# Designed miniproteins, single chains, part 47

Each design is a single chain, and the fold is of that chain. pLDDT is the mean over its residues in the fold that is shown.

## One batch from the design tools (miniprotein)

Design m1722
Fold by ESMFold2-Fast:
Structure m1722 (fold): chain A 62 residues (1-62)
Amino acid sequence: LTEKEKKILELLKEQPLTQRELAEKLNLSQSTVSKHIKRLEEKGLVEVKNGIISLTEKGLEV
């Protein structure tokens, strides 16, 4: 995991967030967050439902 991906997972451990909220909290562009979320989703660490991003059981163990 990259440093940015680790920070995304830390924020999602506290509560489910939208891509926009993650971008605002991390001071990153929405496009940067989108790229990292796609990678995390491919790894099975997050899921996206109705624009809301949450940790999977596997993501909680990281």
Scores: mean pLDDT 84

Design m1723
Fold by ESMFold2-Fast:
Structure m1723 (fold): chain A 81 residues (1-81)
Amino acid sequence: EEDKKLEEEIKKLTPEEKLSLANQYQREFREAVLSGDAEKVREAARKLALIYKAMGQPGLADRVRREGEAAAKGIEELKKK
């Protein structure tokens, strides 16, 4: 439902704007992983997956979503130390 609203906003973007947004979300994802914030990792991965799907790359979107969840789980496990 919230993802549908973001998808509608992304559909209004030009290919150049979509690429710029994908680069921004890739940076946010990396920073979230380095910060050790599982919620930020999941959010960044979700946004990145949506932009990849909108760019016609659903396979990359699925992979990013799975890798983001795995990274978030790893962060949660490390915080138990």
Scores: mean pLDDT 79

Design m1724
Fold by ESMFold2-Fast:
Structure m1724 (fold): chain A 83 residues (1-83)
Amino acid sequence: SLLKDVFSDYQLSDEQEEKLKPIVEKLLEEVKPEAEEQLKKNLVGEGTRKVLADPFRKMAEEAKKLGLDEVAEILYKASELAE
């Protein structure tokens, strides 16, 4: 799955993956088609971290807005590591 491929290095629990999945889907739905297509392509493989910094930050902000503070913290750290 896309989430397991992207977050394999972060050792997400099944519970964290289930909570993160709707946030990722909502974020992808809100981005422009070209940005969504580019994001999906860049979520797989080596060297994608730099291009994921802003998407991860936006996901963290959305997770925080939804009250998922632990998920937001993980995504903020992922964004910082990607930069």
Scores: mean pLDDT 58

Design m1725
Fold by ESMFold2-Fast:
Structure m1725 (fold): chain A 95 residues (1-95)
Amino acid sequence: HMSEEEFNQEVAKALAIIALTVSANDLEKQGTPEARAAAEKLREAATIVSNSKDVVKGLEEAIRLLEEAAKEYPSVRDQLEETIRILKKVLEAAK
C-alpha cells in the first residue's frame, strides 16, 4: 500500500517515462540523423527518471539533458522544447 506522496511520485515517474518514450518514438519515425540522436537523448532521459530514487532530482537531471540536446539539435528543437515543457509540468506536480 502506497502513501499519497509515494503514489504521486510514482505517477509523476510513469507520466514522464510515457512522455519521453512517445517523443523518442515520434522523432525516430522522422528518420533524420538529428532526430535519431535526439531520440537517443530522450531514451537516456527516460532511463535517468526510471532509475532515480528521487523522482524530483531525476526529472531535473532529465530536463537539463534535454535542454542541452535542444541546443545541439536545432532541427528538432521545437519538439524537444515541447517535451521539456511537459516534464516541467510533471516536476511541479511532483513537488
Scores: mean pLDDT 86

Design m1726
Fold by ESMFold2-Fast:
Structure m1726 (fold): chain A 80 residues (1-80)
Amino acid sequence: NAAALLAEARKLVEEGIKKLTLADNYESQGDKEKAIKYYEEAIKLFEKARELARQAGNTDLAIHVENLLKEAKEKLEKLK
């Protein structure tokens, strides 16, 4: 069921973006510990969303999520 996979992938992307925004906010405030936590949560959400997008055959969404993953991972690495 590609439609159900796509809907779940989109929901996970939305949640991941919220976590990424929270992490960016905490980083800007100097709260490194919370920033790391929320970047890690965003990465997990984006990894699942990417897999579901691939299973649904939506290559554009999979590429979009891969870019979000790259951003979150790069930001996390700078804090470690």
Scores: mean pLDDT 90

Design m1727
Fold by ESMFold2-Fast:
Structure m1727 (fold): chain A 77 residues (1-77)
Amino acid sequence: SKREEAERLVEEGRKYYEEGLKALEKGDVEKAKEYFEKAIEHYLRAARLYLELGDLEKARQVLEEGQEPARKLEELS
């Protein structure tokens, strides 16, 4: 279902954000940027699915969560 797909995308986004933070700890800035970009992509796709479902609250929550990898990516620019 669309909801199960959205939930999976959020989980994948969280995993990419975690991998990005681990890459930063190792000093691998380019790998960290790549992971943060993937995290943002997954959160945006999940938010779109929640919007299609009419779940505005969940879409907002997912977009807010996606601000963290976006902020990290900006800090690395």
Scores: mean pLDDT 90

Design m1728
Fold by ESMFold2-Fast:
Structure m1728 (fold): chain A 70 residues (1-70)
Amino acid sequence: KAKEYVEKAFEAIRKARQALMQGNIDEAEKYIEEARKYLEEARSAGAPKGVIDMLEKQIEELKKLIEEKK
């Protein structure tokens, strides 16, 4: 179900933020990739566009933060 993939995407985003706070850039990148995969699954499963846009924005912001720390 779309809701399950949305929840997994948010979990991956949360873990990416935790990894960034700990200074684990490689770990944060892995969780961002995981979040993106769940985002695509949610999109394919018919998640609302507003939720998809919110997830995309959070992933994009985290990618920017990761690039700044490299």
Scores: mean pLDDT 83

Design m1729
Fold by ESMFold2-Fast:
Structure m1729 (fold): chain A 65 residues (1-65)
Amino acid sequence: MTPGQRINSAGVEALAEGRAAGLSREEIIERALAAWEAELRAEGVEVTEELRARLRETLARELDL
């Protein structure tokens, strides 16, 4: 997979796992965000506060779909 596909897969999988486990919305978002951050760092991407905020916005939008 491309790095982008791998990162997206990690986030989507974490969201699905959180929902299946009956976690709250904020717990699901934080878990998925942590998974995305770990994958980004593994690919050598520096996770800035701005990037973290944008990732959180993306995860919230995905939960609204």
Scores: mean pLDDT 72

Design m1731
Fold by ESMFold2-Fast:
Structure m1731 (fold): chain A 77 residues (1-77)
Amino acid sequence: MEKLRAELEEVRKRIAELEEKKKKEGKLSEEEKKELKELALRAAELEAELLAIKYGLSEEEKEELLKKLKETVEKEL
């Protein structure tokens, strides 16, 4: 669990850096937009895994949660 939390923290830190750059410059490059989307999807994966461990979710419930989190990321980005 600690390893997953540490990875999620690093991913969130990088997302925050890209979001700040977007605010400062008004836009991101195509490469930075791709990186932000990939990082947001990775954060969703890590969050689903941590929630599954915390609440004892089945693999099926975890997959459904991950799908919903990824759909949220796709709508926001």
Scores: mean pLDDT 80

Design m1732
Fold by ESMFold2-Fast:
Structure m1732 (fold): chain A 60 residues (1-60)
Amino acid sequence: SKEERIEEAIKNTKEEAKKLGVSEEALEKAIEAIKKESDGTDESLLNGAIKAREILAKGA
């Protein structure tokens, strides 16, 4: 389902943030980007993931 795919993307983002040692604020912004961009479609999930990674990279 779209909810499961969004939850998995958020979980992967949290794991990435731990590896990079980013701040809690950067992680929250990355999660919000996924929630904002993602409506369960492949394209929206990709866009959310790209934006989240950019936020994490700037926050590290």
Scores: mean pLDDT 77

Design m1733
Fold by ESMFold2-Fast:
Structure m1733 (fold): chain A 55 residues (1-55)
Amino acid sequence: SMEERINKAVEELKKARKDGKFSEALRALREQYGVDFVREVLDKILEEIKKKLKE
C-alpha cells in the first residue's frame, strides 16, 4: 500500500540522515515516486518530531 511505502521511506531517510546521505536519498525518492510522495514522507517525519517534543 502507499502507507507502507511512506513508512518504509521514512525509515530509509532516517538511516540516510545518520549516514550523511539525506539529500541523495530525498532526490532518489523524488525521482522514483514524485514530489507529492516526498511531501507526505516529510510531513510524517515532522509529526513524529512534534510528538516527541511534547513527551
Scores: mean pLDDT 81

Design m1734
Fold by ESMFold2-Fast:
Structure m1734 (fold): chain A 65 residues (1-65)
Amino acid sequence: SMAEALRKAEERGQSYVPTVKKVNEKIDKYRKENPDISKEEEMEFENEINREAAEEVRKKLKELE
C-alpha cells in the first residue's frame, strides 16, 4: 500500500509529506477538470494514483540502498 511504502521511506530518513501533497493535488486537479465523472471512476483514479505513488517511493528507497 502507499501508506506502507511511505512509512518505509520515512524510516530511511526520506520525507514523504511532499509526496502525499502531490498525490492530493493530482486528485483535486482531476476532480476539477472532470466534474461530471462518476464517483466510481473518481475512486478508481484515486486508487491508481496512490498505487503509482507507492511504487515510486519503493523505487526511490531501492535506489538509495
Scores: mean pLDDT 70

Design m1735
Fold by ESMFold2-Fast:
Structure m1735 (fold): chain A 78 residues (1-78)
Amino acid sequence: SLYEKGKEALEKGNYELAVAYFKAAIARDPNNADAWYLLGEAYKKLGKKEEAVEYFQKAIELDPNNERAKKLLEEIKK
């Protein structure tokens, strides 16, 4: 799946490629909270913290039990 390809790209450090795959996954399933979360991680790795915050917030809206997204959001917020 596009989501799994995004995860592989993220693990390998191909952050721009990961963004492309996660955006494509979200276009097909905008309620996939994990795809929003990992899109946020990819943006954080690219140094785009403002976008990362937005995507982490979206992930938490869709899945309030995503403790990983909550923790990373707290780490980014100053």
Scores: mean pLDDT 85

Design m1736
Fold by ESMFold2-Fast:
Structure m1736 (fold): chain A 79 residues (1-79)
Amino acid sequence: KEVLKKLIERAEKRIDYLEEQAKKLNASPEVLELIKKARDYVEKAKQALENGDVETAQKYLDEAARLINEAEELLRKEA
């Protein structure tokens, strides 16, 4: 549970940083949509973890990580 809490916190920080960079670089709506979806999955992971559903929290966190990586890649190509 503590490990997942730290991973969620790291994902939140990554998303915050991506939002800042996306704003600075005038990112496309596609990048912004990926960031929004990633944030939604992190929120779902937090809720699942609070409910004691570690397996579901991990699945949502994995999906958030995928979306974060995709947003980072697209933002880099648009810069």
Scores: mean pLDDT 83

Design m1737
Fold by ESMFold2-Fast:
Structure m1737 (fold): chain A 87 residues (1-87)
Amino acid sequence: ADPRDNRFVLDLSGLTEEELREMFRALAAAGVPADTVAYTLLSKEEIERLRKIAEEAGVDIKFEQPPESLRAEYEALVAELRADEAA
């Protein structure tokens, strides 16, 4: 995601509720900007849970699934991260 857009991509699959709370508290302490949008591949029910945990931690983050047009970019970012690990 573009850092100027206050957006970031999170792979939150496999994280426990306690780990999610710790991460959102750290983001709150770091001063996450208002209207920050996080893309995730989680279900709508899990996104609602994430939103509640973030709200409890004092962060205002919108959680969305990436649209089909951005899914290819999401997959490309994951592949790029893997290429950096292999280099």
Scores: mean pLDDT 64

Design m1738
Fold by ESMFold2-Fast:
Order: structure tokens, then sequence, then C-alpha cells
Structure m1738 (fold): chain A 84 residues (1-84)
């Protein structure tokens, strides 16, 4: 899972949002839906790709598991602002 998350982060920084989404979804499939890092990174990739409603769902899942996750909190706020 760590390798897929790292590759997803590289794709995200390169602007390859669809590739990042696929890599993070695969990380969740392998590590399980309780992987807060993979859920948060998937939310961020979806946010960058303009999929705001889907990003909100994954940030909420991450925050249900870890309410103190700053990246998920910031991502949720940004995604909700984009829908205003």
Amino acid sequence: AKKLIAEGQEALHAGNYEEAIELYKKAIEIAGEDNVTALTMLGLALLENGKYEEAIEYFKKALELDPNNESAKEGLKLAEEKLK
C-alpha cells in the first residue's frame, strides 16, 4: 500500500489526477477501507480532478476513522467551498 500511495502522490503532483485516483483506489483495495492515509489521498486527488461530491465522501470516511486528520479536515473544507 505505501508504494501505491507514494506513486499516487507523484501522479497528483504531476497533474495526472486520473492516474492518482486509480492508484489510491488500488491502495484502498489492498490495504482495506480503514486506511486513513489512502482515503485522504484519494479525496485530495478527486478534489484536484473537480470531483467535489466524491471527494467529500472520502474525506468524511477518513474523518470518521481519524477526526484529527488535518489533511482530511482541510480537504473537506475546500471541497465544500467549491460546491457553493
Scores: mean pLDDT 81

Design m1739
Fold by ESMFold2-Fast:
Structure m1739 (fold): chain A 55 residues (1-55)
Amino acid sequence: KKEELERKAKYYRSLADFYERLAQNYEDIGKHDLAQKFRKLAEEYRKKAEEYLKA
């Protein structure tokens, strides 16, 4: 059960990293609205990962 929670936390951390990188790419090409959207999504998934680690 601990392994399952850690696996879910790792999954959401990977998702957060993905969207953070995506946001950076959009910012680099001047699409600031999309960059902000994906940064917010990355923060959401980061918090979700932390919830699984604290459970």
Scores: mean pLDDT 82

Design m1740
Fold by ESMFold2-Fast:
Structure m1740 (fold): chain A 61 residues (1-61)
Amino acid sequence: SSDERFQQVLELLSQAVAAAKAGDFETAERYLAQAEAIALPEQRSLVAETRAYIDELKAAA
């Protein structure tokens, strides 16, 4: 189901951001990679924006 997959991607991105804010960039990358692997076409921009945000957090750390 695309609806369940859509929610799973949002949850993975949320977990990636939480890990990055905690300084755990290795865990953040793992969640991002999982989200990228299953992301629906309409979520590709959101995933890319989330990666960019995490890259900014990493640069600021």
Scores: mean pLDDT 89

Design m1741
Fold by ESMFold2-Fast:
Structure m1741 (fold): chain A 84 residues (1-84)
Amino acid sequence: SEKGKELGLRGVELGQEGVRLAEEGRAEEGDELGLRGVELGMEGLKASEDIEGVTAAIAGVLAGIGAQFLAGLVGGRPPRGGGG
């Protein structure tokens, strides 16, 4: 579906830009774009009826997750291990 592919590709773009911002030391902006990338990728998965849409959506989620991880490392605040 067009919507699923579009959302997935937009998720990839946001994730890639999140990585760039994190590399520049803008960890909070990179993390925010990474979150948006994951959200768009997940919406793309729900909207996808074909393999191409699913593939794009998964790529968007992975790009967003990668941006968030890099932002966390660059931001100088390692995540707390939450138990419970």
Scores: mean pLDDT 78

Design m1742
Fold by ESMFold2-Fast:
Parts: structure tokens; C-alpha cells; sequence
Structure m1742 (fold): chain A 60 residues (1-60)
């Protein structure tokens, strides 16, 4: 699902940040944002304010 993909990429972003690989971290941040935004749109949340992490946290 869009939610699962967003969470997966957010986790990868955090791992690359810990490794100091900012180029890969940025790629996964963009992917996480893309999937979390698409999930928010599917729920009718066009004005969701927050980071990709915050958006994904509200999806339970």
C-alpha cells in the first residue's frame, strides 16, 4: 500500500542519515514524501500539515 511504501522509505532515509550518506538519504526522503502525500490525498487530506513522518504516524 501507499502507506507501507512511505514508511519503508522513511526507515531507509533514517538508516542512510545514520551512515552519513546524505545523497541516498535525500532520495529516500523524496520517495517517502511522495508516497505519504499520495496516501494523504487518497484519504482526502489535501491540506495535511507536517513532515512525511507526521503524516505516516496519523495513519493507524
Amino acid sequence: SLLEEGKKYLKKMKEYIKKGNMEEAKKYAELSAKYSTEWARSQGLTDARGSAEDILEYAK
Scores: mean pLDDT 71

Design m1743
Fold by ESMFold2-Fast:
Structure m1743 (fold): chain A 80 residues (1-80)
Amino acid sequence: SAEEEVEKNLALAKEHLKKAKEALEKGNFEEAYENLNKAEAALEEAKKANNNKYTPEILELSMEVGVLALEIAVKKVLGF
């Protein structure tokens, strides 16, 4: 169902966000970007399958993705 597709993609987005954060803490920018991109892709699939039920969670994860993208960019520029 569409609901199952949203839930699966939200879980996948959360998993990849966690992996991206862990990679960033290790200074592995390539792995951080790779997992961030996978989280964004999963979140996009969740958005397509969503009615209004998961909108707050999707918005929250979208903000986390944005913050993490900025953190990766800042650390990469600073050479960390």
Scores: mean pLDDT 86

Design m1744
Fold by ESMFold2-Fast:
Structure m1744 (fold): chain A 80 residues (1-80)
Amino acid sequence: MEEPSERELRVLETISSGSSSFELTAAEIAELLGVSQGTVRRTLRRLEAKGLVERRVAADGRTLYRLTPAGAEYLAQRRK
């Protein structure tokens, strides 16, 4: 697996810790990180390509992102 960038790691950490449901929108991630939604969406696309994040569309039309099992395992290995 290719090593995630610092931005990608911060996005993964934000999803893991920023929400009690472990799911966040790109807008919520952007607000928490202090970056543009465009930057977050590009980062999320790379993380999805790596299999570390997945998305779903909520009933209200919001796109929510969460860690895959691989993404959660990757973070667990990196947090020590």
Scores: mean pLDDT 76

Design m1745
Fold by ESMFold2-Fast:
Structure m1745 (fold): chain A 63 residues (1-63)
Amino acid sequence: AEEAKEQLRIGYKGLDGRELPDEEVERILAQARVWAAQGHVENGRLSGRPDLGEARAAAILAA
């Protein structure tokens, strides 16, 4: 959980040059858990969400 939040911040910061607020990180992780439960995870990656990017998807799946 905490490690995943930190990885997501690092990933987002690398993409946008800004740190993501905690509330936004938690919202993204909660949504990712819902998608994982619905079977939208394939080979350790989120499927159908190219907008998240590789770094964000990896951080989310590390949760």
Scores: mean pLDDT 55

Design m1746
Fold by ESMFold2-Fast:
Structure m1746 (fold): chain A 68 residues (1-68)
Amino acid sequence: MELEERLKEEIEKLIEALEAKDFEKALEYAAKIAEILKQLGPDAELSEEVLELARRAQELLDKNSLRL
């Protein structure tokens, strides 16, 4: 699915930005992720790979005390 592939790409970019301490880019990618999730809707079935990436992103957000 096109949206799920895009979601994966944006989460990977978010992780990279957070690891680099580029919080401005992290905010941009987080906004894109939120828009994709809104388009997918609450009944969206995400792959285990996407869920694992989301978990990593959340851990990095929590570690840096970011509100996005």
Scores: mean pLDDT 76

Design m1747
Fold by ESMFold2-Fast:
Structure m1747 (fold): chain A 72 residues (1-72)
Amino acid sequence: SNELIEKAFEALRQGRYDEAAELLKKAMEKNGNDPEVVRKAVAFTLLAVAQGASPEVLKKIIEAIKEGDKKA
């Protein structure tokens, strides 16, 4: 949902990576079939890279996208 993806971006900008990944997963689980949500998930991952997120954090984000997409 728009609310979940917006909360995920806010958590990401605040450096709350575990919360951000969980919110992204929930957004993908509910709306992973929506191309706009998928596009925003890609932008989310790029923003995490730009913020200098660790490889461990990036792995969690990628797994959240995969798990959410599987349930959508």
Scores: mean pLDDT 78

Design m1748
Fold by ESMFold2-Fast:
Structure m1748 (fold): chain A 67 residues (1-67)
Amino acid sequence: GIEEIERLAVAAVLELGPEVAPALSEIVRLVQEGRYDEAIAVAEELLRRYPDSPYLRRLLEAVRALT
């Protein structure tokens, strides 16, 4: 659910640093608004920049599970 996505976003900021926080906040906002396709697009772009992040991978899969 949304709580899992919020927890994974926090974990990703702790892993990758504060520079990813704006994109993760946008993903959480889009999910809260029910804009899942847009949230997936932002998450996919972020994962392309940080392909080895397990938390971003889990975040993307969690967002996909909402559709």
Scores: mean pLDDT 86

Design m1749
Fold by ESMFold2-Fast:
Structure m1749 (fold): chain A 83 residues (1-83)
Amino acid sequence: SVEEMRRDIELLRSNLEALREALKRYAGTDPALQERLIAALEEMVETARRLRDKAAGVDPELAQEISRLIDEGERLLKEARAR
């Protein structure tokens, strides 16, 4: 449902923000933790892509919002991997 998709978008946004904060906080401290955070971020971006595909046929505005979250996640992945 559209309401379930909105809830999933909010959960993805919260998870993205938590991962962004964790990657900043623990930068250069623990390589094993960094790899785990990167893996979690990769999984979240994949989940967001699947959700975007579902939203595209239902609500283009929701699909666009998810696309913005994917772009943010991909930028964060690029930054994290460059470390």
Scores: mean pLDDT 85

Design m1750
Fold by ESMFold2-Fast:
Structure m1750 (fold): chain A 99 residues (1-99)
Amino acid sequence: GSLRQRAASLLAAAGIYTAAATLPFVSKEEREQLFKNAIDLYYEAARLFVEAGDREGAEWAIEQLEKILETAKKNGFSPEVIEYGEKKLEEARRLLEEA
């Protein structure tokens, strides 16, 4: 498929991992791993949108990554997970600026 189609598929997957991380029966360790998976998927989607020349798609993926990080901060996720996500957010923003 096109880079845009692959980016859209990764966004859908990121949403699923984010939803799974909010389930009350997952352990703290599972929750944080699901969340890291969501961060990676949002980052990869942003990268693919930049590569495809889809600035709006990249901006939306970055906005979703910002929103899940704010949710993680409010819900007491570990500093390690938050720091990992903020680093990925900075990398995604840089990719968009350099495009």
Scores: mean pLDDT 87

Design m1751
Fold by ESMFold2-Fast:
Structure m1751 (fold): chain A 55 residues (1-55)
Amino acid sequence: SPALEKAIEVLRKARTLSPEERHKLLHKLVNELRAEGYSDEEISLILAEAAAEVA
């Protein structure tokens, strides 16, 4: 899905950043997905799947 692909790209980028900048980037991603109409439950599943792909 486009949301999953975006989350994977963001998580890969976040791994190259400081903990503070990583936190800001992840917060921005969550807010963008929420603005696109995803529920908090759907966002949690997308982030979990993206984290598994990046690990």
Scores: mean pLDDT 85

Design m1752
Fold by ESMFold2-Fast:
Structure m1752 (fold): chain A 64 residues (1-64)
Amino acid sequence: LEDAEIRVEVYERDGKVVVRATVFLDGALIGHGEAVTDDPSPEALEKAIREAVEKAVEQARANL
């Protein structure tokens, strides 16, 4: 638990905002999730971040 790290990257591709979340445990990648939005609003970005993180965490939990 103390060695768990979540990284979130936000970048633009083809006019869309892509959010990627990755989960590492003791340096090993155990989960990732991605969400895409074409809505530049803060609300859409918050939703995309939540979706990406939730996917990454669920995958990490399935791998442990």
Scores: mean pLDDT 79

Design m1753
Fold by ESMFold2-Fast:
Structure m1753 (fold): chain A 96 residues (1-96)
Amino acid sequence: SAAEAAARRAALRARLAARLDALVARREADPSLRILFVNLDGASAEEVRELAEEALEDIRRHGADEIHVEAADLDPEAERVAEEARRRLEEARREA
């Protein structure tokens, strides 16, 4: 239902906000850190691939010291694609 979809999106947003607050605190502890945050929560396998390609391009343009990936509420195919994406992102980070 629309109400269930809205409630689920609200829960994902609240979790994302808490995660971003934690990342802000981490960067305040070390302001030199360049942190890339990738949110894959609730994404389909296709959406995970698209978000991963965007993140890879961001790493190639700007580099990253740390990569933080959120990947909750994924189906098994999306989880597999997300695991592959994590490897590719870390590899790109080391090469940048």
Scores: mean pLDDT 80

Design m1754
Fold by ESMFold2-Fast:
Structure m1754 (fold): chain A 84 residues (1-84)
Amino acid sequence: SGAAVVAKAARAAAEAAEAEGGGAIDAGAGAGLAAMAAAVGRLAGEVSEEAARGAAEATRAASAGDREAAARAAREAARAAEAG
């Protein structure tokens, strides 16, 4: 399901943001992929607005270099996708 794909992508994005050896590029790429998956899922009606918002916030935080905020937002997106 699209929601399961978004949940998995958002969880992977959180793990990338939390990894000490991972760069800002890895965290940003993970968050961006999760946000894109969430946007597509929203258009298909498979993902909640809350999951898409969390993924977008993770992307914004990652682009700002705030890996802690990116990880938190990505975890929230994963939880919202799993709940929908």
Scores: mean pLDDT 73

Design m1755
Fold by ESMFold2-Fast:
Structure m1755 (fold): chain A 61 residues (1-61)
Amino acid sequence: SAELNAAFAEMLDAAVAAAVAKGLSIEEIGELVQEAARIFAENRDDPELARAKVEELLAAA
């Protein structure tokens, strides 16, 4: 759905922005994006839980 696609795009933008702000390498940014995408995919039936888990990932990165 357009709403889920928008939420996913926001999460990717947030993940990249956080990684760049922390000075992560291109490889590290790639890993973070892959992990965020995996979390979102695993929790597609609960977008709010996916969002919370991605926020935890970004805080830990």
Scores: mean pLDDT 76

Design m1756
Fold by ESMFold2-Fast:
Structure m1756 (fold): chain A 57 residues (1-57)
Amino acid sequence: SETEKILEQNKKDIETQLKDAEKWKAEVSKEDPSKAAEAEKGLEELKKANKESLDLF
């Protein structure tokens, strides 16, 4: 169905964004620990949004 196609695309987009955020946090943590805290906050918010989307899944 069309719904399956949309859900798959949304899942992939969210997964990519989450992965990029995790990578950014890891890189920032190595160079500047103070900025790592900010990155972790953003990642946590993204994970919450992703969880809501998974409920739709």
Scores: mean pLDDT 75

Design m1757
Fold by ESMFold2-Fast:
Structure m1757 (fold): chain A 65 residues (1-65)
Amino acid sequence: SEREAAERLAELLGISLESALNLVRLGQKQGLSPEEILERAEELLRRLGDGGEAADRLGVQLATA
């Protein structure tokens, strides 16, 4: 579910559930599945080394797509 994806994303990136829900909704508007959103978040976290920076970058990518 959307909430389950957001809960996993919040835990992964160390962000609030509200912020994670917003990211999941943005990704879904771009036609991404919850799993695809999580994969992008994991890739960004791996490259940037910080959950907050990964969340910010993901948000920009999803908003400007």
Scores: mean pLDDT 84

Design m1758
Fold by ESMFold2-Fast:
Structure m1758 (fold): chain A 76 residues (1-76)
Amino acid sequence: MTARVLMPAEELASLSPEEQERMARVLARAAAERGWDAIALPEDAPEAFKAAVERAARAAGIRVEYLSAEEFQALL
């Protein structure tokens, strides 16, 4: 099952690098605890946040999926 980030890319970009790393770890942990196998992110999310989520997800054995703006909007 896939977890989805509901935070807009603009809000993610306003976070400090430390807050982005913390958010990435929280998302990966939540997905793992719920038995989800993937996390979906907007492809326009900040590169630093994408890297942080990929590191945390890899440590938890979870895949990261990227959604286009159109695909992300369709899920909202």
Scores: mean pLDDT 74

